# Designed miniproteins, single chains: the designs that were tried, part 75

Each design is a single chain, and the fold is of that chain. pLDDT is the mean over its residues in the fold that is shown.

## One batch from the design tools (miniprotein)

Design m2773
Fold by ESMFold2-Fast:
Structure m2773 (fold): chain A 73 residues (1-73)
Amino acid sequence: MEERRREAIEHLRRGIDALKAGDVETAIKHFERAAELAEGPARNLAQGAIMAAKSGDVETAIRLAELALEELR
């Protein structure tokens, strides 16, 4: 349980860093992995971040990923 949560947190952080660096493809891969590992509201927020990133809405993707990160802390 805690290990999956920690892994989801790391993937969300790496995805946010990738978006800030302009690497949308890498960010989407990290958010997909975070969504697989997360549950409840954190999963829904991670899925939202994937959709926003795929649509080119980087600002919304970062915001949703940060909200998912807060849900897991």
Scores: mean pLDDT 86

Design m2774
Fold by ESMFold2-Fast:
Structure m2774 (fold): chain A 60 residues (1-60)
Amino acid sequence: SDEEIEELGRKYGMTPRQVRSLIEALKSISRDLMVDLLMHEMGLSREEAEELLDELEKLL
């Protein structure tokens, strides 16, 4: 779990703490809203944002 969080962080240029913060946000925010936020804040395409969210959901 910790290793998977670190690997995901390296792939997307995030710290482990930032990855955990996104996981917590997913518990309170809809998937569609998270996709929009990731696209705007991180400059990801819709496909990249959805891929990141799929990886985060596997860590829940």
Scores: mean pLDDT 81

Design m2775
Fold by ESMFold2-Fast:
Structure m2775 (fold): chain A 62 residues (1-62)
Amino acid sequence: MAEIEAHAAAAQAAIDAGDYATAIAHLDKLKAAIEASDLPEEVKKKLLETVDGATAQARAQL
């Protein structure tokens, strides 16, 4: 969980700063941390959909 929170916070800070390349890097790490977590599968699916959407939006800003 600490890794998920750390990467989520870093991605948000990068988005707020307009650093979309850094945001995408942290979103990729967040996705990996979610996949490696012990969260229920339904929760993982929803979180991954959110991360994928955020990554696509960040890429659109580049």
Scores: mean pLDDT 80

Design m2776
Fold by ESMFold2-Fast:
Structure m2776 (fold): chain A 66 residues (1-66)
Amino acid sequence: SLASLKRLGEWARRSRDVELLVDIAEAFLRLGEPELALEYAEAALKIDPTNERAREVKERAERELE
């Protein structure tokens, strides 16, 4: 469920698990939730600014929000 994915995303944010944050962001993008995808991609980039997967999710989410 969307609520379960959000709960996992908040756990990933608190545990600073960059790969899990990116996986969550990609999952939100696939579910048609670009605002949530952007939020978790930005959380991943705050921890690791060099993460290419997070950057790609952010760029795609931003395009879907335009």
Scores: mean pLDDT 88

Design m2777
Fold by ESMFold2-Fast:
Structure m2777 (fold): chain A 65 residues (1-65)
Amino acid sequence: SAQDELRKAIEAARAGDEEKALEHVRKAIELGASKDDIVGVAQVLRDQGYPELAEKVLELVKEYF
């Protein structure tokens, strides 16, 4: 599901795998994740200490929404 892909994105970020995290975010969007879901993930990433990755996720929001 889209939500499972967003969970995997956060897990990949915590593991230090930025490329894998972004792949999972893109997959979630393809599966129908809302703009609010993706913005929410960017906020979680920022709060957990990944501000540069959060900005890359917000660029996906600009690209798709």
Scores: mean pLDDT 84

Design m2778
Fold by ESMFold2-Fast:
Structure m2778 (fold): chain A 80 residues (1-80)
Amino acid sequence: SKEEILKVFEELVEKIKALHPEYKDQLDMWLKYLKSIKDEEEAFKVARALLDYLSQVFKDDPEVQKIIEEAKKKLDEIES
């Protein structure tokens, strides 16, 4: 469901903001954008694209990589 997708992304955003508070405004903006998407399939695709983008931004941060991988796993469980 869209609610489950949003919950996964909200949890990811909160964890990354705790490690990198300098990204707070950017992360809040992306979360707001994701919340604005009405179609569940589109929200799912955008969430995955944002996780891939964040993985590239934080490629040298193993703690953030772990957070992103956990979020990807949760999204896979929602799709199933």
Scores: mean pLDDT 84

Design m2779
Fold by ESMFold2-Fast:
Structure m2779 (fold): chain A 106 residues (1-106)
Amino acid sequence: AAALAAEGLELIAKGEEAMAAGDYEKAAEYFEKAARLYERAGDLALAGSAYILAGEAYEKAGDYEKAAEYYERAAELYERAGPEYAPLAEQARAKAEEARAKAEEA
């Protein structure tokens, strides 16, 4: 678990560097890899947060369809993490709805 958590944090850092560089699709890839590691570690809440970051990266890339998909994955993970994460799941679903609306306009 400790090794997976450390690797996840490194991937988040690489994603943040890619975001700063404007490499949004690459940033989303790093955040998705981090989310998968957190899922394997059993940390569904951290996995959900990493998928939110991936969705935000795809929004900046103009890929609203993928952004909506990742926001929905985040909502599902927050719901599975427990009732204390319900507000985050609701926010993630709202982000997915907004991104899907933008995909239809773009």
Scores: mean pLDDT 87

Design m2780
Fold by ESMFold2-Fast:
Formats: sequence, structure tokens, C-alpha cells
Structure m2780 (fold): chain A 76 residues (1-76)
Amino acid sequence: MLSEEDFEAEVLIALGEIYLAIGKKDYERGNKESAIESFEKAIKLYEEAVSLATGDVRKQAEENLKYAKEKLEEVK
């Protein structure tokens, strides 16, 4: 069973995924500044998730963080 911290981290991961999706759509539409802002929000959420999470939840947060950072570098 997840700890309360792991559950909180999963919520942060889900919110980060939403911002990551928004950033991708904004970039596709030519809204580079909005895309950057959304990717930066996703990164902050995933960094918080990594700080709270343990085990598999932390691994997922770290993988999502790496991906979000790669996307931010592509759109800068």
C-alpha cells in the first residue's frame, strides 16, 4: 500500500503529466512561451514528487522528470 507521501507524489506526477501534455500542444500550435511555462511547471511538480516518493513511485517521477527536462531543452 502507498504511504501518504507516495500518494501525494502520484498526484503531483499526474498533474505534471497534464502540464507536459499542455506544453506539447502549445508548442505544436506555435505558442513557444506557453510551452516553456508548462514544461517548467511539469518539471517543478516532478522534482517535488521525487523528493516525496519512494520505490517505484520515485522511479516513475525520476523518469518523468528526465523526459520533461529533455522536452524543455528541445523547445528553448
Scores: mean pLDDT 86

Design m2781
Fold by ESMFold2-Fast:
Structure m2781 (fold): chain A 104 residues (1-104)
Amino acid sequence: SDLAQAQAAYDATKAAAAQAQQVGAQAIALGNSLSEEARKKAAELQQLVSTVNTLLDKSAGVLQFALQHPQGAPTALDLINQIKDKVNAILAQGQKTLAELEAA
């Protein structure tokens, strides 16, 4: 069902958000041990990662709306997938920044 797919999309978004937060924390720890330039790169990533919690909260609200209004489940699925894509993009950028810091 669309509602089951919306739940699965939310669960995937939550998992990606947790990974993005972990990558951000690792980047900060590594940046602090390297250089002022590395600290700046890690701080820029943390600003981006800070938006992940807002995106996750928005996806939770969309899922809750779909649970109360099942007729809206297809629209909720589309919105949660859009949020999931944004969180995955932040995760990918975080992984790239972490790899660059690890190579320094």
Scores: mean pLDDT 88

Design m2782
Fold by ESMFold2-Fast:
Structure m2782 (fold): chain A 89 residues (1-89)
Amino acid sequence: MEALLEELERRGAELVEAAAKVSPEAEALARAAVENLLAAARAHAAGDTSRAGALLAAAGVLAVAAAVEGYEEVGEALARLVKEAAKRL
């Protein structure tokens, strides 16, 4: 779990930095998605599977929102990270 959380923190930070180079709105969406994803991983580590699922779903919705707003590459990168985390949560 620790190793997964550290990987998600590192990859999430890289994704937020990449989104910041696109626009402040893309950065805000990426940051919100990553924060929900990290919260999902922490909830799962605490045994709260229901909360983890809800937070993971929220991160997925934000990935879709980024794509719909025209930030497709950011949305696709977020969706990939969410999908990979979901397989390990």
Scores: mean pLDDT 85

Design m2783
Fold by ESMFold2-Fast:
Structure m2783 (fold): chain A 70 residues (1-70)
Amino acid sequence: MKSVDEKLAELEEKLQAIIDEGLAKGLSEEEILAQVEKLYEEAKKKMSEEEQKEFDKLLEIVKEAIKKLS
């Protein structure tokens, strides 16, 4: 099993890749946010309830960061 920290680090890397790729393609903030939300929804389905609690804390921070990009 991966630790919560390892899962959060992987999600941050995937999130950054989505943002960078979206910006390079000229996607809007709304389109980039939709892709990020899809990634998080898929990730949550594979996590335990305990892991989801820590994950939700990071998710809020990340959503705020993306919102500032526009």
Scores: mean pLDDT 71

Design m2784
Fold by ESMFold2-Fast:
Structure m2784 (fold): chain A 109 residues (1-109)
Amino acid sequence: SEFDKLLAELDQLIAELEANPPRTFDELREVAQKALELLKKAIEFAKKSTDVNKLREIYERVSRLLDVLTRAAIDLIERYPEHADEVVALIQELRDAFYELEDILEKKL
């Protein structure tokens, strides 16, 4: 199902990030773009779904993904402060998409 594929893609990306966090700004940007695409899929699923249990599972994974990426971003800023503005901008894009998902879920949960 669409839900099972999305959940598997989220779980895989989280596992890959926890095992091999991005070490450079370019690696963070590539992963952030993948995360944004998955978050966009999660938003579209949330708009059309009324399954509270599935929505909660997506929210949990997306929250974990954002937490992992935020920790990696903080580590990169500390090691490479010259990229701080660019890293903050990438994380802000992820946070904006996450807030859109939260707004949808608050209306359904």
Scores: mean pLDDT 87

Design m2785
Fold by ESMFold2-Fast:
Structure m2785 (fold): chain A 61 residues (1-61)
Amino acid sequence: SKADAAAQGWLALSAGADAEAAGDLETARNHYLKAAEYFRQAGDDVSADAAEARARELAER
């Protein structure tokens, strides 16, 4: 369901934030990209765009 996809998106976003705080930028980026996919499946383009932007910022660090 869309609710299940949204829940998976928030779990992936949380995992990305934890990895980023730990300095594991590659793992964080992968989690943020996965969060974006889940948010797209949920129809939440705003959260998907935000997750993709964060992943992109990490590629420049």
Scores: mean pLDDT 87

Design m2786
Fold by ESMFold2-Fast:
Structure m2786 (fold): chain A 65 residues (1-65)
Amino acid sequence: MVKIFGAHGDPVNNTPEQVARATEVGRIAKEGLETGDADAVYERVAPLVPGEAARQIAEGVRFLN
């Protein structure tokens, strides 16, 4: 499931470290939307979130680009 970041507006109640990670993922995705570089977004978020969530974030950037 993409509950850690894929849910715009959904409350995420995690540890401070998980919240910081989700914030970093959001920043990377926002930068990717501005540059259109979905592959760079995937590589940067892959170590921070499960592969399924990383793939969905990168696909979102690629789709909107």
Scores: mean pLDDT 68

Design m2787
Fold by ESMFold2-Fast:
Structure m2787 (fold): chain A 66 residues (1-66)
Amino acid sequence: MSNREIAEEATRRFGVPFSKALRLVNEARRLLEKGDYAGALELLRESGLPVPAQVFIFEQLLAAVA
């Protein structure tokens, strides 16, 4: 999925604000593409998103960059 598609699905499933989800997805993907897995996870953990939304975004990004 694209960053936009991941953000749209997170909004649909978990009721998170789309603009916040999109910003976090974009930033987390950039960190993962640099090999900074710990930084990406920390960004999502500190986001204030529900834990299921954090897990969903992280798993979709890992599948996209692997």
Scores: mean pLDDT 87

Design m2789
Fold by ESMFold2-Fast:
Order: structure tokens, then C-alpha cells, then sequence
Structure m2789 (fold): chain A 86 residues (1-86)
């Protein structure tokens, strides 16, 4: 459900703080993750999925991301996609 999707996004946000990304990349990813949480809270699952996709793109373009962060973002995206089907 939406609550599960929010928890996965929060987990990705916690992992982001520990990742060796530039401060600029971290701030951009954090903004998209916050947008995803806000979208989920208002029931806008498609907007949450777009925000997570943009966060993942920033992380992948950085080339510095821990595989654990990438996995967490993919799990969050899958949880949001499942919430869209419910």
C-alpha cells in the first residue's frame, strides 16, 4: 500500500545521507524523494513514481552511488508501482 511505499522512500533517504555523493547531488535527490513522499501522502501515485524516477536518474548519473542506495530506490519504485495497481 501507500504506507509501505512511503517507508521504502524514507529508507532510501536515510541511505542517501551515508552515500559518497556530492552535496549538490544529495540535495537534488533529497528534493525528489521529499516530492515522492508528499505525492504519496496526497494519493498522487503517478507523481510519486515520476519523482522517484528522477531521483534514480541523478543517482545513476553521479557514478558514485553505493549499490545499496540503487537497490533501495528500485524497491521504493516497485512499491509505488504496486500502490498504483491497488
Amino acid sequence: GVEEAIEYVKEAKELLDKNPLSPEAKQEVKRYLDEAIEALKRGDVPAALEALTRALQVVLKSGQADPELIEALLKARDAVSRALEA
Scores: mean pLDDT 82

Design m2790
Fold by ESMFold2-Fast:
Structure m2790 (fold): chain A 82 residues (1-82)
Amino acid sequence: MEKLEEKIKELEERARELPDPRARERVLASVEAARENLERAREAERQGDLRRAAAYYAAAAILVAAAEFELEHPAGVLAADA
């Protein structure tokens, strides 16, 4: 689990290097959502609810993967559709 937290920090640092402020904000939003799910997972684990903890860990992992994908493939064109 600490590995997921470490990846969240790495993504946050990499996001700050993005030239597009909007893309940066989107990645940081996903990172924050992942961090929230990680905190909920830890709380569930402390309560002994391993099933609920697993669900939150899975959600955090999916959000981390989404943030990593966005960081590697900035969706600037989609953000410009109006």
Scores: mean pLDDT 76

Design m2791
Fold by ESMFold2-Fast:
Structure m2791 (fold): chain A 55 residues (1-55)
Amino acid sequence: MLDKVKEYVKKSKDLEEALKVMEEAAEFLKDLDPEEAEKIRKLAEELKKKIEEKK
């Protein structure tokens, strides 16, 4: 899951859309795989920082 999320973000030209997808994936995985959800959430926070720097 995590590797597919990273690949999606790398190919995405819209970082804000990628961020939304990552946040949705983390919420979905919260109850099923909290460890993966936390990893995706950390990547989303890193992406948020990059978006803020770009603005």
Scores: mean pLDDT 73

Design m2792
Fold by ESMFold2-Fast:
Structure m2792 (fold): chain A 77 residues (1-77)
Amino acid sequence: SLLERLREEMERAYEEYKDDPEKLEEVVLELLRRFLVEAGLSEEEAERVVEVLRQPNPSPEEAEEALELLRRALAGA
């Protein structure tokens, strides 16, 4: 499944970058972006989700949009 592949890729990223938290974050967010596109989101929708996750204080509207897109992707995975 797409979720199992994402889990395996995230586990590999953690093993490779566990001592570099900034790079680990970048790699994990890129893996998530690719997963979201493969699960049925557009590249623009996937990038919006990733952008919200990069922000420490997203707006309530941005957070709600990102959660809706994540829910849609998880239903498609």
Scores: mean pLDDT 82

Design m2793
Fold by ESMFold2-Fast:
Structure m2793 (fold): chain A 144 residues (1-144)
Amino acid sequence: MDAARAALAAALQGAADQLRAAAADARSMAQKLLDALKSGDGKKTKEVLKDAENVLTEQLNRLTRLRDELNAAAAQVPEYAERVRSLADRAVNAVNNTLTTIKNSSKMDPEKAAQTSYDALTDLAKTFDDLAREFEALAAELAA
């Protein structure tokens, strides 16, 4: 295996590991929203929603940097550059769309905001798990 292919495979595996951790964080935030909703405390629900917005903002910044790093590694393996760019863009767009949904939910009543944000975070976690598998499959292809 050449050094550039090995480096890209390692970067893609690292991205998969980061996305799995991000999926776990999204599920944790979704659970906190369910717990707040069950409490009947609209103020607590708004506080949990603001915390989720902050976490997703940090995650968007982290995944944007990861996308730049993956694209730089893929530039050394041009036949994979398009596939890597597409997967990285999907990860960044998924976080940005979820963050937008949570920000927009701030205008809803707390119960509806919690349900909408719970659904968005659950979908985000599934998207991250699906993308992690696609990054791992691409890493395995490069390592063969």
Scores: mean pLDDT 90

Design m2794
Fold by ESMFold2-Fast:
Order: structure tokens, then C-alpha cells, then sequence
Structure m2794 (fold): chain A 120 residues (1-120)
């Protein structure tokens, strides 16, 4: 069963930087997706990365947020630069795998409890 734990959040000033870490356990992990949830804004995608090298970054954070991953440790990173007050949210990551045997895209695994980011 897949478990995910996020860390690296905290309080930073505007223009500051943070690197979030999401560590997953499980086999066949080939993708990580980062999401954020803020009161009144709902949950929204932020960034994604796959073992095949496909990278997606939401338009509103493009150029500021960079996802990366280490497959050997099943760890995802989100490097966040030039943070803005609107980036204040709980950040969480989902890990996923491709079901190549059935020819279908794998389901996203469970997300972790999240890590809080506050920009002052």
C-alpha cells in the first residue's frame, strides 16, 4: 500500500524560497503531482513530474516552481522561489504508477497529510 509524507513547509517572507519534499513508499512509482489547498480557493494542481521526463507546472507559478524527483528514494521535491502571499496554502503530493500490463494509465496513489506554507 502506498504511503506519502510531505515536509519542508514553514513561514517565509515574500520573495523567499522553500523546497518541499514528498517521500512515498510503494512499487512502480513513476509520477508525482503537487497540489495546494487554501481556504476559499479549493484544491488545485501546482506541478507534476514523471520518470519519463514529462514535467507540468501550473501557469500561475510557472518560472517560480520546479518539480524534481529521485526514483532511488521514491522522493519528490518542489523547489519554490519568489514566493508570494497568494502561495500561502497546504501543499500535498500524490504518487502514481502506470499500469503498463493492462495498457491503462495507473491510478494516482494516496496523498499525504500535507505541509503548510505561509508567506508573510
Amino acid sequence: MMNVTESGGGTVPEGGSLTLTGKATGEGLISFSWFREAPGRGSRPVASITASGKVGVAEDVAGRFTPSMDLATSTAYLDMRNLQREDTATYYTGAGQADGVSGAAGSMGASGPGTQVTVT
Scores: mean pLDDT 73

Design m2795
Fold by ESMFold2-Fast:
Structure m2795 (fold): chain A 58 residues (1-58)
Amino acid sequence: KIEELEKKLEEKVKEAEPITAEINALIAAGEKIPEELLEKEVELSMEIISLAVELTVS
């Protein structure tokens, strides 16, 4: 049961890594960061926090 939450947390963290890397690359190049990337980063961060809290109470 908690193993499913751990798996979801790991998957969300790995999904966030390429997005964070792309945003950092755009910042380094002085490019504008697309709103969609920023929203996706925030959404994934919120999901990761939510899953971590669920694991804590489990």
Scores: mean pLDDT 79

Design m2796
Fold by ESMFold2-Fast:
Structure m2796 (fold): chain A 81 residues (1-81)
Amino acid sequence: MDPAADAALRADFEAQRPEIEKEVKSLKEDVKNAEKLTPRQLLAKEIAARILASMLRALGVDQELADEFEKIAEEFRKILE
């Protein structure tokens, strides 16, 4: 692995970490208030959570956070059923 690319990835991840954690909290709040959201909004939030989980899995970073996004996506899916 290129040391410069590895350092850049770590710096980018750490810079984004507070925003990613804030997004988890925001999506969890949206799950609690799901009955107030439109099906389109619920679908958009499910897709966002799945994309974020897949990205974290692919990058091999913070697998606990990836698990949390996957759980959130499944909660939105259940509501959309």
Scores: mean pLDDT 78

Design m2797
Fold by ESMFold2-Fast:
Structure m2797 (fold): chain A 92 residues (1-92)
Amino acid sequence: MENAANGAKAAAGGAKASGGEATVEAKGGTVTITLKNAGPGGGVGAISAATGAMLEGGKATVKVEGDTITVTLEGLSEESAKAAAEAGKKGI
């Protein structure tokens, strides 16, 4: 199931489409997506990434501070985490 990967791509692509910036980092089973000036598209993508991780049995934390959204996806398999990180980077 690629729900977290689809959400990560949507978050990064949505932020970029809004004139913002996105960074994606993967470490073990954890994926961190940082969106700056994300706009509505980046925000919707962040929710999709969080929901996707939860649907895969993982945990998601979304932190919003001013113009920055940080999405932390945890408890994913190594394969799902890698797919999510690659999809997010592809969205940039």
Scores: mean pLDDT 78

Design m2798
Fold by ESMFold2-Fast:
Structure m2798 (fold): chain A 74 residues (1-74)
Amino acid sequence: MSPELQEIFKKIDELEKEYREAMEKGDVDKAIETLNEIIKLYEKALELETDPAIQSMLKNRIKRLKEEIEKLKA
């Protein structure tokens, strides 16, 4: 994994902790905002990734995160 991809995944880990904290507090608006930031970082990782198998995994993860946002909006 490239140093740039490692940096992106570190930021995702930090945002995932913020997402969990927002969910624990019942702050749905903050949770949705944080998920959108995580999605943007996964989209950046997808642009940098050259391995088709890893690209598929990242696309599936982005899809699941978007589904989670729709669930939270309902």
Scores: mean pLDDT 85

Design m2799
Fold by ESMFold2-Fast:
Structure m2799 (fold): chain A 66 residues (1-66)
Amino acid sequence: SMMDKERKGREAAELARQLLAAGASVKEVRDALEKKFGKPSEEVQEILREIAEELRKIGDEFEASL
């Protein structure tokens, strides 16, 4: 269902944020998501795109503060 997909997306995003906070690389996050969820590449790519957009915004704000 759509709700199950959204829940998995939230769980994947939370795991990704936890790993990034612990100093994991983007590759390590990708590998961990694929290992835990066994998702098709497209679903993993969508989650990673959302995370990348969030990180880009943070980076842009940081650059603007310099």
Scores: mean pLDDT 69

Design m2800
Fold by ESMFold2-Fast:
Structure m2800 (fold): chain A 99 residues (1-99)
Amino acid sequence: SEEEKKKEEEKKKRKEEEELELKAQRDEEVKRAQENYAAGKYDLRDLNILYSHMMENGAKTPADLEELQEIFDKTLELNKKHVAEVKAAIAARRAAELG
């Protein structure tokens, strides 16, 4: 019981340290996405990272809310383009199979 409690405390501390390391890695990904966005060389992954970050911590000012809206709109645009490409590919395949 005493050994079990000590092992549980050590495991909890290690999990908390691992969670902090994972958060530090996510913060680095956010910084990279922010740099990519500022450089105009962002992809859908970068936009998703920025959106998630702003939903959690960043949307505190009117300017932050406008940036969040812009990121959301750009994410929707890229997703709409992807959906359109998939639909076009399906239609082309059907046309090829039917003659």
Scores: mean pLDDT 77

Design m2801
Fold by ESMFold2-Fast:
Structure m2801 (fold): chain A 85 residues (1-85)
Amino acid sequence: GMELIEKKLEEAEELIKKGEELLKQGKYEEAKELFEKALKLIKELEELLKESRVLIPPELKKKIEELKKRAEEGIKEAEEGLKKA
């Protein structure tokens, strides 16, 4: 149900927030791992929603897009940090 979808999004968001804190600490490798894990959860959620053939509310689509973008940007920043280290 929606509660399971919200739970997966909350887990992805927490991983992204932890990754962002690790970026601030210069822990680029650890940050990248968390962002990659979050992105995997988001992609799994997107696949489940496609397979369910359920109409997805616009606000939920926007939240998924936002978290996916944050995870992808975090991976890029972590990779750039690793190249400079």
Scores: mean pLDDT 82

Design m2803
Fold by ESMFold2-Fast:
Structure m2803 (fold): chain A 55 residues (1-55)
Amino acid sequence: MKDKMLELYRELIRKSRTDEEDSQAMKEAAKQAGLPDLSQSQLEQLARQQIQQQS
């Protein structure tokens, strides 16, 4: 996995806990990074899986 993708996943988890407005911007950022069109919940699950594998 590329370092940029891992950082994106961590950022998605952190911001999604703070505000719903930020979650929309995060989904757009994920698409710009080439991630599939996923819902916020799916992105969080994907991020957790990636972080655990990299831990």
Scores: mean pLDDT 63

Design m2804
Fold by ESMFold2-Fast:
Structure m2804 (fold): chain A 67 residues (1-67)
Amino acid sequence: MDPDALLEEVLAWAEEHGTPEVVEKARQLVESGRQAAAANASMDPGLAAETARFVARLIRREVEKAL
């Protein structure tokens, strides 16, 4: 899965299960993650994928804490 698709998937999951505050934080994390992944992709595609996975994990933890 490419980094952008992974971030879109986790944001959709957060929108389904999170509170409005968590969803807003998730959107900010996705935007930051996309920028970081795009910057890293210019140097190392593997690092871009790892960046997206890290951001996805942070979003999942924020949603889980709100449950």
Scores: mean pLDDT 76

Design m2805
Fold by ESMFold2-Fast:
Structure m2805 (fold): chain A 69 residues (1-69)
Amino acid sequence: MEELKKLEEEYRELAEKANETGKKEYIEKAIEVRKKGLLLKAKEAGREEEFKEKLAEEEKKLKELEAKE
């Protein structure tokens, strides 16, 4: 759990910088850190593969929505 807490703290710091600066770079880094935290949590629950499949499905849906708009 300590690694998860550290990732959550990193996410908060990056999200704050993204809000302060408005730079896409910090937004992208915040998203990446959040994904790592969710993957770690899924791995501890023995659901790493399931999480990866769901993440890919969500990315596909997001891509379809972006193409529609």
Scores: mean pLDDT 72

Design m2806
Fold by ESMFold2-Fast:
Structure m2806 (fold): chain A 106 residues (1-106)
Amino acid sequence: GSTPSVSAPEPREVKVGEVARFTVRAGDQPARLTAEVLEGKALIRVDGQEWKELRPGDRVDLGTIAPGQTATVEVKPLEPGTIKVRLTAEAADGSVLEADFEIKAE
């Protein structure tokens, strides 16, 4: 079967309060998404749902993507500097994809 995949964030450099966007695609299994901030402070949401605040050490549940479906993840920096985000996609069969991203905020 296919595995989950994650795109690079676009744009990678934003102003504080502007949005960097990336997409996550589930493979042949449902994928549960979680996000953790490793550095910086940001808001995060999926598919235009409610914004959730991320601070270093916080891990939030972003929901589940159905097999073969794509979700759009948006990150809005709240402070200037480097925002480092880890996204984890856990498939129902127990396979895990982790992807780390850096977004620069002015």
Scores: mean pLDDT 80

Design m2807
Fold by ESMFold2-Fast:
Structure m2807 (fold): chain A 63 residues (1-63)
Amino acid sequence: DVTLTPQEIEILKWLAEGKTNKEIGDILEISIRTVENHISYIFKKLNLSSRTEAVKYAIEHKL
């Protein structure tokens, strides 16, 4: 998706795979706070209201 940065795409992918914010932070070597901020911005950018919608988005866009 051209509106997402590479890091946002990676976070969305891991979130869609059911990873917790802590697990995503560990994978990307960033803080939980940074993960939470990225998730918030991703949801705002894509107009998503839940993790379920994020999973659907990732599947539809082959992330």
Scores: mean pLDDT 80

Design m2808
Fold by ESMFold2-Fast:
Structure m2808 (fold): chain A 65 residues (1-65)
Amino acid sequence: MPEMSEEQRKLVLELIAKTLKEEGKPLLTENDEVLADASELSVEELKEILEKYIEELKEKAEKAK
């Protein structure tokens, strides 16, 4: 996979957060657990939740090496 710069990651997270907010869809984990309700949260709060989730996935991938 190509490495994403911090700037690219922030742009992708902002686009995802805005899309979720516009559609009022919950953000789900891989196990179908509700990570965040986009309708109740701001775009900025959604971005923080997404960043934390990505960091957790990154740590798990690193441990699997």
Scores: mean pLDDT 68

